# Designs tried in a protein design run: designed miniproteins, single chains, continued (3). Part 62

Each design is a single chain, and the fold is of that chain. pLDDT is the mean over its residues in the fold that is shown.

## One batch from the design tools (miniprotein)

Design m10127
Fold by ESMFold2-Fast:
Structure m10127 (fold): chain A 65 residues (1-65)
Amino acid sequence: KHAEKKTKMYKLYQQQKQAREAMGDKEATKKWQNEKQNKRLDFINRQIIEEERKRAPLLSVRIKQ
């Protein structure tokens, strides 16, 4: 399912973030990492919601509107 794929992508991002911090750990790098992590979480969450809405649009419309 799509949710499982998105979860795996997030885990890979976390591993890469950890490796990157070990190579320098400058404040500019940390700010970039935090911003990327937040955007990635928003992206994954938004896609999950949209996929569910797309799969059952009638149900979603009834609930929201």
Scores: mean pLDDT 63

Design m10128
Fold by ESMFold2-Fast:
Structure m10128 (fold): chain A 78 residues (1-78)
Amino acid sequence: SIEEFLRELAEKVEKDPSNRAKIEAELEVAKYVIENPEKIEEVEEELEKLKPELSPFAYEALKEGLELGKAWLKAFNL
């Protein structure tokens, strides 16, 4: 599920709060959004629902990934 996907990535960032882990999580979310553009609204809703359960650092990683994926799709008109 989208919830499990986001929780798993957040957990990886929480266990390793490095810029590398943050960037890796960002790229994984961006890739998911690019491959599943019809899921963008569901990812946005689930991320906002998870926000109070996540550290600011983990939330920022996932949010930046979502925005990166959305920007890429917009740039290529997909």
Scores: mean pLDDT 86

Design m10129
Fold by ESMFold2-Fast:
Structure m10129 (fold): chain A 71 residues (1-71)
Amino acid sequence: APAPDVVAALQELIKELERRAEELRARGHTDQADRALSHLEKAKAALEAGDIESALRHIQEASRVLREGEE
């Protein structure tokens, strides 16, 4: 099982990325926001299952989508 501190840090990162996705939605970038939020939901599910590798992969994809929308 992952260390509780690692899970907490990743949960806080997910919350920050969710906030950025909502900001993109507010700016009219709904497709990018929806794709990022979809990946963040999968990341949260992976963390609950203790699958850090899958969680990081989904966080990485969410971050990429957000960066594209923020250009």
Scores: mean pLDDT 84

Design m10130
Fold by ESMFold2-Fast:
Structure m10130 (fold): chain A 95 residues (1-95)
Amino acid sequence: LKINREIAVLMTALTGVNGSYGNMLTVGQNAATLIGEDPSEIIREAEKILEEYIKQGKLKKITVGTETVYVGSSGKTTLAVQQELNDRIDEELKK
């Protein structure tokens, strides 16, 4: 199994959509833990990855109190992004 930074960031961000809020710091820290890298470097890269998915209409950014969190643009888009990630993970597991 080979998990890259993009997959780690998306998995962590989508966990926030599943009933818990994930801000950029939490996403970056959890993604860094998943792949064994320094969180300071991952946090900045995570922002770029998440903004690209926002441009694609797959995610959106909302403000809840004082926190900025990332959620699926709709239930359908959240499911589509999750399926895409699952398919990519399954292909790596087959190798």
Scores: mean pLDDT 62

Design m10131
Fold by ESMFold2-Fast:
Structure m10131 (fold): chain A 86 residues (1-86)
Amino acid sequence: MARLAQLAAQADQLQTQAHTAVRNNDVASMQQIADQAGRLDDEAARLARQALAAGDHASVRRAVQIGATLGVMQIQAAVMTLAHKK
């Protein structure tokens, strides 16, 4: 699905931005990246359900992998936020 390819590209861009934010100790940017990752994760889950209904198991697998990447990014942001919070 073309939309899954676009989500994969957006997830990859966010991951690159997340690495930069972590290197610069930029908690505010990391929180914004996590918010965007959450929105993309919700869309990936929606596309996974659509692909499953269509019997497109390859697209289901791809959507799950995109969701996993976005989930790791959200965890990274949460850890960084907690490290800067009592």
Scores: mean pLDDT 82

Design m10132
Fold by ESMFold2-Fast:
Structure m10132 (fold): chain A 97 residues (1-97)
Amino acid sequence: EEEERQRRIDREAEFALLTIGVAVAKLAYEKHPDKITDEDVDTIERIADRLKAFAEEEPSLTVADDLRQLADILEKAGRTDKAAEYRAFADEVERRL
């Protein structure tokens, strides 16, 4: 029970940090698109993959929206196939609600 409570807290904390990461990525891309590096785009893909894992366990409209926001950034950065993958997954998450 204590371990389950700690795992829930850790999961909620990670989800909150991922959501903050989405907001930061969106703001950075809107304000300084020319400063976004390939390493930054790779980091955005990692955030999206983590959100995808969260959505498989705890689907929500927030996760679906976060995935769509990251997909928009990835599409603008030229990662069109990955953007399409995350949008399709977000649509699937929303359908399961």
Scores: mean pLDDT 79

Design m10133
Fold by ESMFold2-Fast:
Structure m10133 (fold): chain A 65 residues (1-65)
Amino acid sequence: GAMREARLREAVERLQRSLGLSEEQAERIFDALMAGDRETAIALLREAGLSETTARAAVHDLLSV
C-alpha cells in the first residue's frame, strides 16, 4: 500500500545518504524491497559496497521499520 511504499522510500533515502548510493542504485533497492525480494535487495546492497553481513542486517532493519 501507499504507506508501506512511503516508509520503504524514506528508509532507502536514508541508506542513499549514509552509503553514497546513486539514484539508480537506490531505486533498484527500493524495487526489490517493494517486491519482497530479500535476496535481490541483499545482492544490490553488496554491489553498492556493503559486506554480506551488513547487507543482511540492513535488509532486516528495513523490514522491521
Scores: mean pLDDT 80

Design m10134
Fold by ESMFold2-Fast:
Structure m10134 (fold): chain A 64 residues (1-64)
Amino acid sequence: GSVADYEAHLRETLRVPDTPENRARVRAQARLAVEAMALAKELADKSTAEQGEALLAWAAARAA
């Protein structure tokens, strides 16, 4: 799926040592990226400013 594809991309780009801890971090990062992209796609009919505001609110909620 898209999460697995993005996980592979991040592993290749970041060149981190292949450890269970790093695998878990990369997988978590890939899931967040795919989730953000899905949200952006749902907001595709909105203005760029509205899309940006919604993504920032989503990211803030995830950080809290």
Scores: mean pLDDT 72

Design m10135
Fold by ESMFold2-Fast:
Structure m10135 (fold): chain A 87 residues (1-87)
Amino acid sequence: SSQVQSLQQVLDLLQQARDLLQAGDRDGAIQHLDQASQVASQSNDVSTSSGSQDIADRIRSGQMSDDDAISRIDSLMQRVQRRIQQL
């Protein structure tokens, strides 16, 4: 239950980051991606932690478009959702 709750929190943070990018709030999206990375790390989900941090870093450096970032967030969300279903 604790692991499912942590993964659900990661999904909520990724969804918020996605919504903020769609609204043009890149700074807000970065904050939520950084939080998702931290929660995923605490839940021993290294892949989601690294993925969220990489997206945040690339948005911050101007190396990733909003559309590319949204696509990568969608992929991370699908992976986290599949993991929850297996628990």
Scores: mean pLDDT 88

Design m10136
Fold by ESMFold2-Fast:
Structure m10136 (fold): chain A 61 residues (1-61)
Amino acid sequence: SNLEEAIENANAARAGLASKKYADDVKLETVTSEAGVESYKATGPSPQDIRDFAGVVAAAK
């Protein structure tokens, strides 16, 4: 488990600007793949980091 990384991510979010920056960068938008197929996907630093961040924030509340 990546408990230390999860705690660090939560602390970064609580530090303020990091959480706001993630909120601005992370959006559900229509993304066009190289095949020309449109799909709704989370865009931002990385999908996994977004999911981990959201999960940790929800758990830490």
Scores: mean pLDDT 52

Design m10137
Fold by ESMFold2-Fast:
Structure m10137 (fold): chain A 76 residues (1-76)
Amino acid sequence: GSGLAELLAEMLKSERANPHFIAALMREAGYPLSVADAAELIRAARERDFARVREILRRAGVPESTIEALLAALEA
């Protein structure tokens, strides 16, 4: 649901974004992400490389609707 997109957006917008916490959130949501991929996701989000954000999340199996909700939240 929308809850994952909102929580992930909040974590990615944080100046203290932590790849271990993001990897843990993704695992709990059922979309396992390595700490290395979580670190890449943080960098991509900060650089506003939304194509890279989509690639990482799509590879983790996140639904397209959740990815688009996340990207909308990151742009706000």
Scores: mean pLDDT 85

Design m10138
Fold by ESMFold2-Fast:
Structure m10138 (fold): chain A 74 residues (1-74)
Amino acid sequence: PLLVTVTVEPGKEEETAEQAARKIAELVGAPVPEEVREKILELVRKYFEGDGSSLPAVLEVAGRLVVLNLRPAK
């Protein structure tokens, strides 16, 4: 699968999700479907719930498997 890593920052959930979608689109060479963009936003928001930890998620975009990894800002 393709690996996409994005840095998550408090208060920038929507901006982070948009950046993740753009990176995925660039790697795949196709636009990210709306359902996948919504899933990315959900994952970013869940990162800021509880203790801020998140496991990598597997997404499918244009027939390719993408592993989305979220990392905290330093």
Scores: mean pLDDT 75

Design m10139
Fold by ESMFold2-Fast:
Structure m10139 (fold): chain A 76 residues (1-76)
Amino acid sequence: SKEKKEFEEAVEVLAERLGVSKEEAREFLEALINNDEKKIEELSKKLGIPMELAKGLKERIKKYLEAKKREKEEKE
C-alpha cells in the first residue's frame, strides 16, 4: 500500500540519518508512532540517539499523523 511504502521510505531515511540499521530504524519509528515513551528511551540509549532528537522526531510524527487524519476528513 502507499502507506507501507511511505513508512519504508521513512525507515531508510531515518537509518541513514542516525547511522543505524533499517531494522533498528523501523523499531524506533514504530515506538515513536505508538508514543511508547519507555521504548523510545530504551532504543535511544541502545542506538545512541540523543533524547532531544528523539523528542523532536516524536513531535514531528505526531503533527504528521494529525495532519494526515485531518486531510482524510476534509477530503470527504
Scores: mean pLDDT 75

Design m10140
Fold by ESMFold2-Fast:
Structure m10140 (fold): chain A 66 residues (1-66)
Amino acid sequence: EEEEIRRLAEQVARDIETGMGLPLPEAITGKPVVDVADPATRERVNRVLDEIHRLAEEQKAKAAAA
């Protein structure tokens, strides 16, 4: 579901930031989708990546604005 995708994206982004102590890595900012066979699965992966990227951009914008 869309909510699940959003939650997953938020958790991944948060885990990356906390674990590395850095903003999101290249995997979120430019890495292509992983090897998937189904177009539906690919769209879900793309949505997760889009949400992660959006969260990263929003976080960076807020940090820069503050």
Scores: mean pLDDT 60

Design m10141
Fold by ESMFold2-Fast:
Structure m10141 (fold): chain A 87 residues (1-87)
Amino acid sequence: LRDQLRAVADKLEEELKKVSKDPKVAETIANIVRNIVDSLPTTPLDVARAFLEIVRGIALANEKDPEFVKVVIEGVDEMIALLDAAA
C-alpha cells in the first residue's frame, strides 16, 4: 500500500510539473500528499483518507487553473481508491 501510494504521489508531481507555471507549487502539493502517506504507520487509514479529501477540497475551492485542479483531483482520487481497497 505505502509503496503504491508513494508511486501515485511521484506521478502526481510529474503531471503537476507539466501543467503548473511554477514547479515549486507542484513539489509543495506532492510533498503534502507524501507526508500523509509517510504518516500511515502511525495514522489510521480513515484519517489519512480524510486528509486526502481535504487536499481535494482545497484544490477545488482555491485553485484557479482548471488543468492544475484536474491533475490534483485525479491523483488524490487514485490515492483514496488505494486506501479504500486496503480497508
Scores: mean pLDDT 75

Design m10142
Fold by ESMFold2-Fast:
Structure m10142 (fold): chain A 65 residues (1-65)
Amino acid sequence: MSKEEILDLVSEYLVNNPKLGLELKEAIENKDEEKIEKIVREIGKELGLDKSQEEIILEEIKSLM
């Protein structure tokens, strides 16, 4: 699965889970890395992603901070 495919899956998941999307946005605004990591792990488990794919999501989010 490519980086673009992973990010598209995450974006679609957050659109369908607006409460989690809001929590992620607040964690990014507060630079709460621990909360961001917890949310990314939750998304990864729900989407069936492996740890390396979760790391791609985490790196992308950290690039926005």
Scores: mean pLDDT 83

Design m10143
Fold by ESMFold2-Fast:
Formats: sequence, C-alpha cells, structure tokens
Structure m10143 (fold): chain A 73 residues (1-73)
Amino acid sequence: MSEEELEELAEKLRREAEEFLENLEEILASLSPEDQVKAEKAAEAAREALRLIEEGRLQEALDLVGNTLRELF
C-alpha cells in the first residue's frame, strides 16, 4: 500500500469512526443485546483508532479496526 493510499484510508476511517461514535446511542437503541455487545467493542476500537490517527499511527489504526471487525463478525 502506498503512503498516499494509507492516508486516504485513514481519513475515511476517521470520518466513519467519528460518525459511528456520534450516532452510537441511536445505533445501540436499535440493536439486540447480543449486537449491542459487538457495537460497544467496535466503539472501543473506533475511539482507539481515532487516537492512533491523531498520533500519525495510520497503519496501526487500520490494523486495529480490521482485527476487531474480524473478531466480532
């Protein structure tokens, strides 16, 4: 993956993570208790990914989200 591609993916991840966290309460209200647990784990990964992106650790942010999604689904 090129550095430019990595930056584009990280920016997309940042926007998607921010949107997900902003709407988290509404999302949780629409889900079953089992899916709420998965959504909460995804939210924890999203918060950590945003921190990693802010620190310039773009590959680690993408890997964290990818690994979390593979574990949950």
Scores: mean pLDDT 80

Design m10144
Fold by ESMFold2-Fast:
Structure m10144 (fold): chain A 108 residues (1-108)
Amino acid sequence: SKLEEIVKKALEKLTPEELQRVREMLDDAIARLEGKEPKSPAFLELSKDGSGRITREELKEFFKRLGVEVTDEELAAFDPDGSGYLTLEELRRLKEVFDKAIEELKKK
């Protein structure tokens, strides 16, 4: 629910093109974590060390650049295990939420 609320904030601030770009960055970060080559260096905007791992701070700064402010409590929803970064499973869940948001936006 908190993850859906953050995505709803992003939907109110982002264009369909910006949402698609975020989805592509998430796909590339996931690919890197799976040991595959990313399609584009654009994921480096999200994972600055190139590992595919996204820290809470990197995610917060990324959303801030998109005009969306995310609180520390909201960031905890992306990192429920408290590791300080998004795991592969958490990134896949985030991508699914964005995919659904993009699909819904295309219908409206």
Scores: mean pLDDT 72

Design m10145
Fold by ESMFold2-Fast:
Structure m10145 (fold): chain A 97 residues (1-97)
Amino acid sequence: SKLSQEVAKVVGLVLRLIGDAIQVELETGKEEPVKLANEAGLAALRAFEEGIIDYEEIERMINRELSEEELAAMPPIARKLYELIEKYYEAVEEAKK
């Protein structure tokens, strides 16, 4: 079904995020990026399954392509997911220092 295909795409995005975070831990010895990537991934999957956000919105959040205006228009759970993704990227930058 189309839903099964969209679920597979979202799972693919989540696995890439977690895989990138694991690579950061292997290179830096810092655990925080993996913890935040797991939290963001779980939040993304739940919000997608509840019909709150779609694949394209999740992809744009992970790629940090959302404007402040777009973010302000999103439901609270989507904004919370974006906050987790922002914390993830901040933790990656801190780990690489």
Scores: mean pLDDT 85

Design m10146
Fold by ESMFold2-Fast:
Structure m10146 (fold): chain A 84 residues (1-84)
Amino acid sequence: SKELAIKGLEIVGELAERTEGADPALAEEIRKAKAELEASSEEPEKEDVINAAGAGAFAVGLSTGSEELAKKLAEEVKKELEEL
């Protein structure tokens, strides 16, 4: 759902802001993606939302230089969204 997709972007955006060493450009890209989604008529499927949010979290972790952190953050975000 669009609501779940917006929530996914909010979770990844907060993650980008609080993760030490993360690329600050990622927080801006996530804010732009959220604004575009809010303005769109798209209704994404839950599986696509979970995968996209996981990829975003992976990018946040990877931007710190840690592949292990990237994997951990992707898994945590996917689990959080699956429970919603």
Scores: mean pLDDT 82

Design m10147
Fold by ESMFold2-Fast:
Parts: structure tokens; C-alpha cells; sequence
Structure m10147 (fold): chain A 81 residues (1-81)
């Protein structure tokens, strides 16, 4: 996942965000497990559709960043409980 995000040109900040979320899941798997799974499904679904439609790498990277940001916001809310 991280290596593929780097290959797609996702920002360093978004990649660090994903790494931090994965670290939180590793330390607290139960409360963040569902959010991690949902993020993974959304990322795979978006990437498959974007590739099928022939979107340029920059547009794919933006879409991936939006998905990560959405799930990070939700994960941070759950972790704060």
C-alpha cells in the first residue's frame, strides 16, 4: 500500500498520515480495525475504477489522498474516544 502510494505520487504528508494510521491500528487494532478495512476497500475500488477509466497519475493520486484524508478523520475521531 505505502509503496504503491509513493509510486502514484501521493504527497509525503498523506503517506505519513497513512503510516501513522497503520501504527495506531497496530497498537490499538480493535477500535481502528473496521476503519482500516473500509479504507483499504475504498482505495482498491477507486484505483481499479480510475485505472479502467484511464485517469492520469496525478488525478489518481488526488483521489487516493481524498480517500485517505476521509478515513484518517474518521479514525482520529474513533481513537479520541
Amino acid sequence: IIEELKKLGVSEESIETVENLLKLIKENPDPLREEALKMGIDLVTYYYQAKKEGLPQEEIAKGIQEIIDKHLAQGEAEAAK
Scores: mean pLDDT 68

Design m10148
Fold by ESMFold2-Fast:
Order: structure tokens, then C-alpha cells, then sequence
Structure m10148 (fold): chain A 81 residues (1-81)
């Protein structure tokens, strides 16, 4: 089981998880896709870039907090991989 799969396991819509942003800039209220990054685990990407990444999609959410190199994201969809 990957780091991203472990982070999403047992989570449901409405739950808040911590995800990496990997140098991206996000604002509170922004909609994001959560992908399984092999090196960092759950990582937020923009909907516009999802087709450019080959990572598995774990879910979708809305940014509720920006905290340095991480985001807190409230889940709007969770995918069972």
C-alpha cells in the first residue's frame, strides 16, 4: 500500500487531511485533486494539470488551510483504489 493510499484509507467526504503541495502555491477555498506521489505521498495538484501527471488520483477536495509546505484539504470525493 502506497503512502497516499495509507493517508486516504478510512477517510470519507468531509474529512480533512494533510497533503503536500510540492512547491505549488494554493489559496484557501481553492479546489484541488489529490494524487499519490511516489516520493511525498498525498499531493495536491490543480484540476488543469491532472492530465499531465501519471500519478493515481486519490480524491478531490477544497483547501481549508495553507501551512508552509503542506495544505489541509477537506475531501469532496474519495476514490477506493
Amino acid sequence: MSLGQKAIEGKKVGDVITVNKNGRTFSVGEKVVIVDDDDSGPTAVRFSEVNLVKDKILGTGVVVEVDGDTLKVQLTEVFDL
Scores: mean pLDDT 76

Design m10149
Fold by ESMFold2-Fast:
Structure m10149 (fold): chain A 71 residues (1-71)
Amino acid sequence: MVSQLQQQVQAVEAQIAEKQAQIDELIAQAQKSSGDEKRKLLEEIGSLVQELSALELRLQQLKAQLQEAQA
């Protein structure tokens, strides 16, 4: 059980890292952009931030389960 929880934690952490990198890239592009292009990039960033929040909640839940299993 612990090994499966560890794998799930690692997978979610990898997904979070990927989305954080994508957000950083889009922020850099948004800073160079103006008007409608900038607005679209900010909307995309907002969408990814929402996905990050969902993944962070899942990670918190998995880490709680892992802590309980190791106690």
Scores: mean pLDDT 83

Design m10150
Fold by ESMFold2-Fast:
Structure m10150 (fold): chain A 64 residues (1-64)
Amino acid sequence: GSLLDELKKIAEEFKQKLKERVPEYKEYIDNIDSPEAYYRVKQILIDEGKEIVREAQKKVDELL
C-alpha cells in the first residue's frame, strides 16, 4: 500500500491496543477525532498510551 495506507494501519492498531487496555473507554476511543472525546480520555491517553505510542512510533520509523 501507499505510505498513507500503512500509517492508517498503524493508527488502527494503536486504537485497538488502547481499547484492549482500557475497554471501559472504548466508546470514547472510537470517537477520539472529536475534541470532547479526547478531553474525556486525555488522562488515559497520557498514562496508558505512552507505551502504545512508543510501539506505533517504532512502526512509523521502520516505514520511513
Scores: mean pLDDT 68

Design m10151
Fold by ESMFold2-Fast:
Structure m10151 (fold): chain A 76 residues (1-76)
Amino acid sequence: SEIDKLLKELQEEVDKAGELAKQNPSLLPDFQALMAEVQEQLRKAVESKDEEEQIKILKELLKKVKEKIEEMEKKM
């Protein structure tokens, strides 16, 4: 499903952010902030109970995570 694909891509991006923080511990606060945002948005997606809204939240979250990873890469 579209949700399954988005969740898989989101997990891959989160794993990438974790690897960046592992390579450069000064990025740990950035990673922690990212994880807090991911957790909050996933909670909102689950609470919506509307598949269209869930997909919208996940797409917006994925875009935000990718932007944050780019910021983290620039700090290395």
Scores: mean pLDDT 86

Design m10152
Fold by ESMFold2-Fast:
Structure m10152 (fold): chain A 59 residues (1-59)
Amino acid sequence: SMMEYQEKLDKAIKLLATRLDEYHADREGTKERVAKELGVSLSVVDEAIAILKKQGLIE
């Protein structure tokens, strides 16, 4: 991937923040779709979710 780790993480955070309703309805499916769309690993998506939970946007 031509993206640096921080750029991948920032994109995952931003995309997930726009898809919170989808995430609450289908957590695992949303993670897989976001990972596929951005071409990032599930570990990057999991870290983005952990940040959003820390911010109070995801439970």
Scores: mean pLDDT 85

Design m10153
Fold by ESMFold2-Fast:
Structure m10153 (fold): chain A 95 residues (1-95)
Amino acid sequence: MEQALQEMEQLIEESKKRYEKSPKSNSSRTVSIILQLVNRLRDLALQLREQGVPLEEIRRLFDRAVELVEQVFSPGLAALFRGWVDETVADLAKE
């Protein structure tokens, strides 16, 4: 989990740098940055699940990711991220 936490923090930092350089008025570009971040975190979550990491620990990792995103991105983008994270966790819980 410590390595996964570090990978998650790096993905958020990369997304933060892209967001800060992007015009915030360009909703398509900023939404794309958040969507790419969610997709990469989904890949990380699937890898952790394959390694036998409990869903509760994966959920804690995502809760931490949401906290970091809320500090950097607009409230609207953070809400979209939270929604997509919740959907990803729900999908992982099915199988």
Scores: mean pLDDT 78

Design m10154
Fold by ESMFold2-Fast:
Structure m10154 (fold): chain A 67 residues (1-67)
Amino acid sequence: GGEKGTRVGAAARAMHGVSAEAASAAGLAWGDLVDKGADRETVARAVAEKSGLSLEQALEAVEAAGV
């Protein structure tokens, strides 16, 4: 969970210019929800909420982290 969550936060920061604090919060939210078995859309919404990104931008960051 931790490594992939860190990559999601890093992708959001690199692609959309979110702050380090917002990127960290988004990565932690991703990891927590994925560990609980949440679906992709639920995870993306939480990343968007924590980072201030749109749902579409949050999905882009999650996809980029998987590359």
Scores: mean pLDDT 77

Design m10155
Fold by ESMFold2-Fast:
Structure m10155 (fold): chain A 85 residues (1-85)
Amino acid sequence: DLAAELERLVARAREEVDAWLAANPDAAEAEKRAFMRETLRRLVEEGIRLIRRYGYRAEEETLEATSPESQELLDRLMEALRTAG
């Protein structure tokens, strides 16, 4: 279901961030932030595609700004990045 697949996306992104940080222990703060921002961008894009696949017909702007699903997705993405950092 949608919620379970969103949870898997967040979990995978967290693993990717953890693995990158472990492989790059001496990375500068700017490099860490750049990787995390790119990971967030990719998660948002994948999350939107996933939501659309399940039949939700929200524009990207509307999904990000106003829908309950977009708010929950953003909260999960922010939590994943906070925990992974």
Scores: mean pLDDT 66

Design m10156
Fold by ESMFold2-Fast:
Structure m10156 (fold): chain A 82 residues (1-82)
Amino acid sequence: MLAEIERFVREQGKILIEAGLDPELVDRLGRLLVEGARAKAAGDEERYAALLEQGREVEAQVAAAVTEEQLKKAEKLLKEAE
């Protein structure tokens, strides 16, 4: 399951970067998702909760930084990748 999550995060991140999102923010969000999955798999509830809060902060930064055009392009690319 972890390898599948890492693959999903990598594939989604590539699409978001292609849509023009900041690669640093995309990488940070992806790392938090993978580390959260690791913490959950290890039963580390405290670390998992902390990573979820950090993820919410990064998601807010992405939402504030992304333009409407970038969001529409990301949605189109994500749909095409399905």
Scores: mean pLDDT 75

Design m10157
Fold by ESMFold2-Fast:
Structure m10157 (fold): chain A 80 residues (1-80)
Amino acid sequence: SIALMYGAQEALRAADTDVELAIEYLEAAARLAKSQGLDELAEYLERAVREAREHVEKGDLEAAKRIIQEAARYAIEKLK
């Protein structure tokens, strides 16, 4: 899906400058994956979103960025 790929790419791009925006893009990608029957990918992205938010709440923006970047790259590779 071009929309799912776009969401993952935008999450990866935003992670360095706006972690919350990157989380929103990854969350949108998770919803799209679920709607397309990509249940394993959707679950993986949903977990990454939860973990990233927990790190943001703790003030660990570097850990949150890393989690989002890894999840976005995983999604991009799965969609090739």
Scores: mean pLDDT 86

Design m10158
Fold by ESMFold2-Fast:
Structure m10158 (fold): chain A 85 residues (1-85)
Amino acid sequence: SDEVRQRAIQILQDLIQQNPDNSVVVDLAQQGIEMIRQGTPLSDVIGELLQKVIQYRREGKLSSDDYDALMKTINQLLDLEEESR
């Protein structure tokens, strides 16, 4: 629904506002927002973000704090997706 998409975008925008100097976190959040705006189902957005977080962690591009912030945001999106069912 449009309300679920708006809430998902807000969650990702809040992540950007809390981490404005973290380019990796900002870029991942912006990619999620773009996918949602293009009409990608929230479950697919979550899957794509999880894959990228795992890849960047493996490549040493994410600190422990970055990983924790991203996983907290992904869990908020998962809760929202479950509520929409």
Scores: mean pLDDT 87

Design m10159
Fold by ESMFold2-Fast:
Structure m10159 (fold): chain A 100 residues (1-100)
Amino acid sequence: AEEAKRRIEEVRREGLERLREAERAGASKDEILAIFRETVERMVEILREAGFEELAEKVERAAELVEKEAQTLSVADTYRLVRLMLELMAEEAIETLEEA
């Protein structure tokens, strides 16, 4: 699963860069959540292609909870939450792929 791990690392890097750029540009909450959703969807696809269906489902469920939580948060708190969760999701995916 070295290929899948490399792809997750790239998706994490791109997602975090896009979130950082969006924050600096004063992006809306909807734009921040769209970047988060797109990044998570890419990670889920990679995990499914690699045969890690249960982990992919857990990542999807975690993302849904993050989006629900974000509905009541400020833009700044939403950015902080999605950035932290994206980093945690990617770390869990990478660790699981390394154990395979």
Scores: mean pLDDT 86

Design m10160
Fold by ESMFold2-Fast:
Structure m10160 (fold): chain A 83 residues (1-83)
Amino acid sequence: MKEKIEELKKQAEEHQKRAEELSRQGDVYDRLARAYFAAKPEDLPKALELVSKGRQLGREGKQHTIESDKLLLEAQKLEEEYE
């Protein structure tokens, strides 16, 4: 049972690391979009493309956070039921 709890926590950590990576990438695209809006307002389609990419990365990161939370909740329930 403890081995299963440790495996769930490890999987949760991997999802959390992926969420953090995707969040950082999304922040880069968001900063680039803001800089593009300021420097070249006539190139609105390019700025919107950068915003769209940042939002997609943010959604993917959120999904990994949700999965990490579910795995941690399962691990906690196992700890409470069997220890």
Scores: mean pLDDT 82

Design m10161
Fold by ESMFold2-Fast:
Structure m10161 (fold): chain A 91 residues (1-91)
Amino acid sequence: EELEKLKKEAEKKAEEATRELERYLKSQGIELSEEVKEEIKKLLEEAALNYLLGKKYEEQGNLEEAKKYYEEALEKIAKAAELVEKAVGPL
């Protein structure tokens, strides 16, 4: 099904992004707990899936639904960024 293909694409993108983020943070002397890494990965998977669904609705001319999915994707990215900031920033 088309949805399963989008899910697999989202999972792959999230896994790659999480690995790259972990390598970058380690180079800065920052280690994320496994729990935080898992949360970031899940948020990035949800963000990627919502972005891909938004794009699909946009291609179909359904701009209202596309906007809704894009907004969900941005919210998930913002939550992932907040987790990174808590690991990097001052208390």
Scores: mean pLDDT 80

Design m10162
Fold by ESMFold2-Fast:
Structure m10162 (fold): chain A 78 residues (1-78)
Amino acid sequence: MSRKEAYEELKKFAVENIKNKEARDLFTKILDYLAEKGGSLEEVLKVIDFLRDNYGIDKETAEKLKKKAEELFKKMEE
């Protein structure tokens, strides 16, 4: 899986699972930035934690996003 494909799938997953519009919009913009700059899995996971702590995504949604990010980044290396 390409980096671009992994980030696009993560964005789609975020749109489907983040109910808070501000958190959703911010996360998708950050993912676009990280995709262009070659961001790491660790950077994506830190952003999810930031949104949980500051933008009101619930813990269950944050954990689902982290698991999806980890799965997609693993497929980028296969």
Scores: mean pLDDT 83

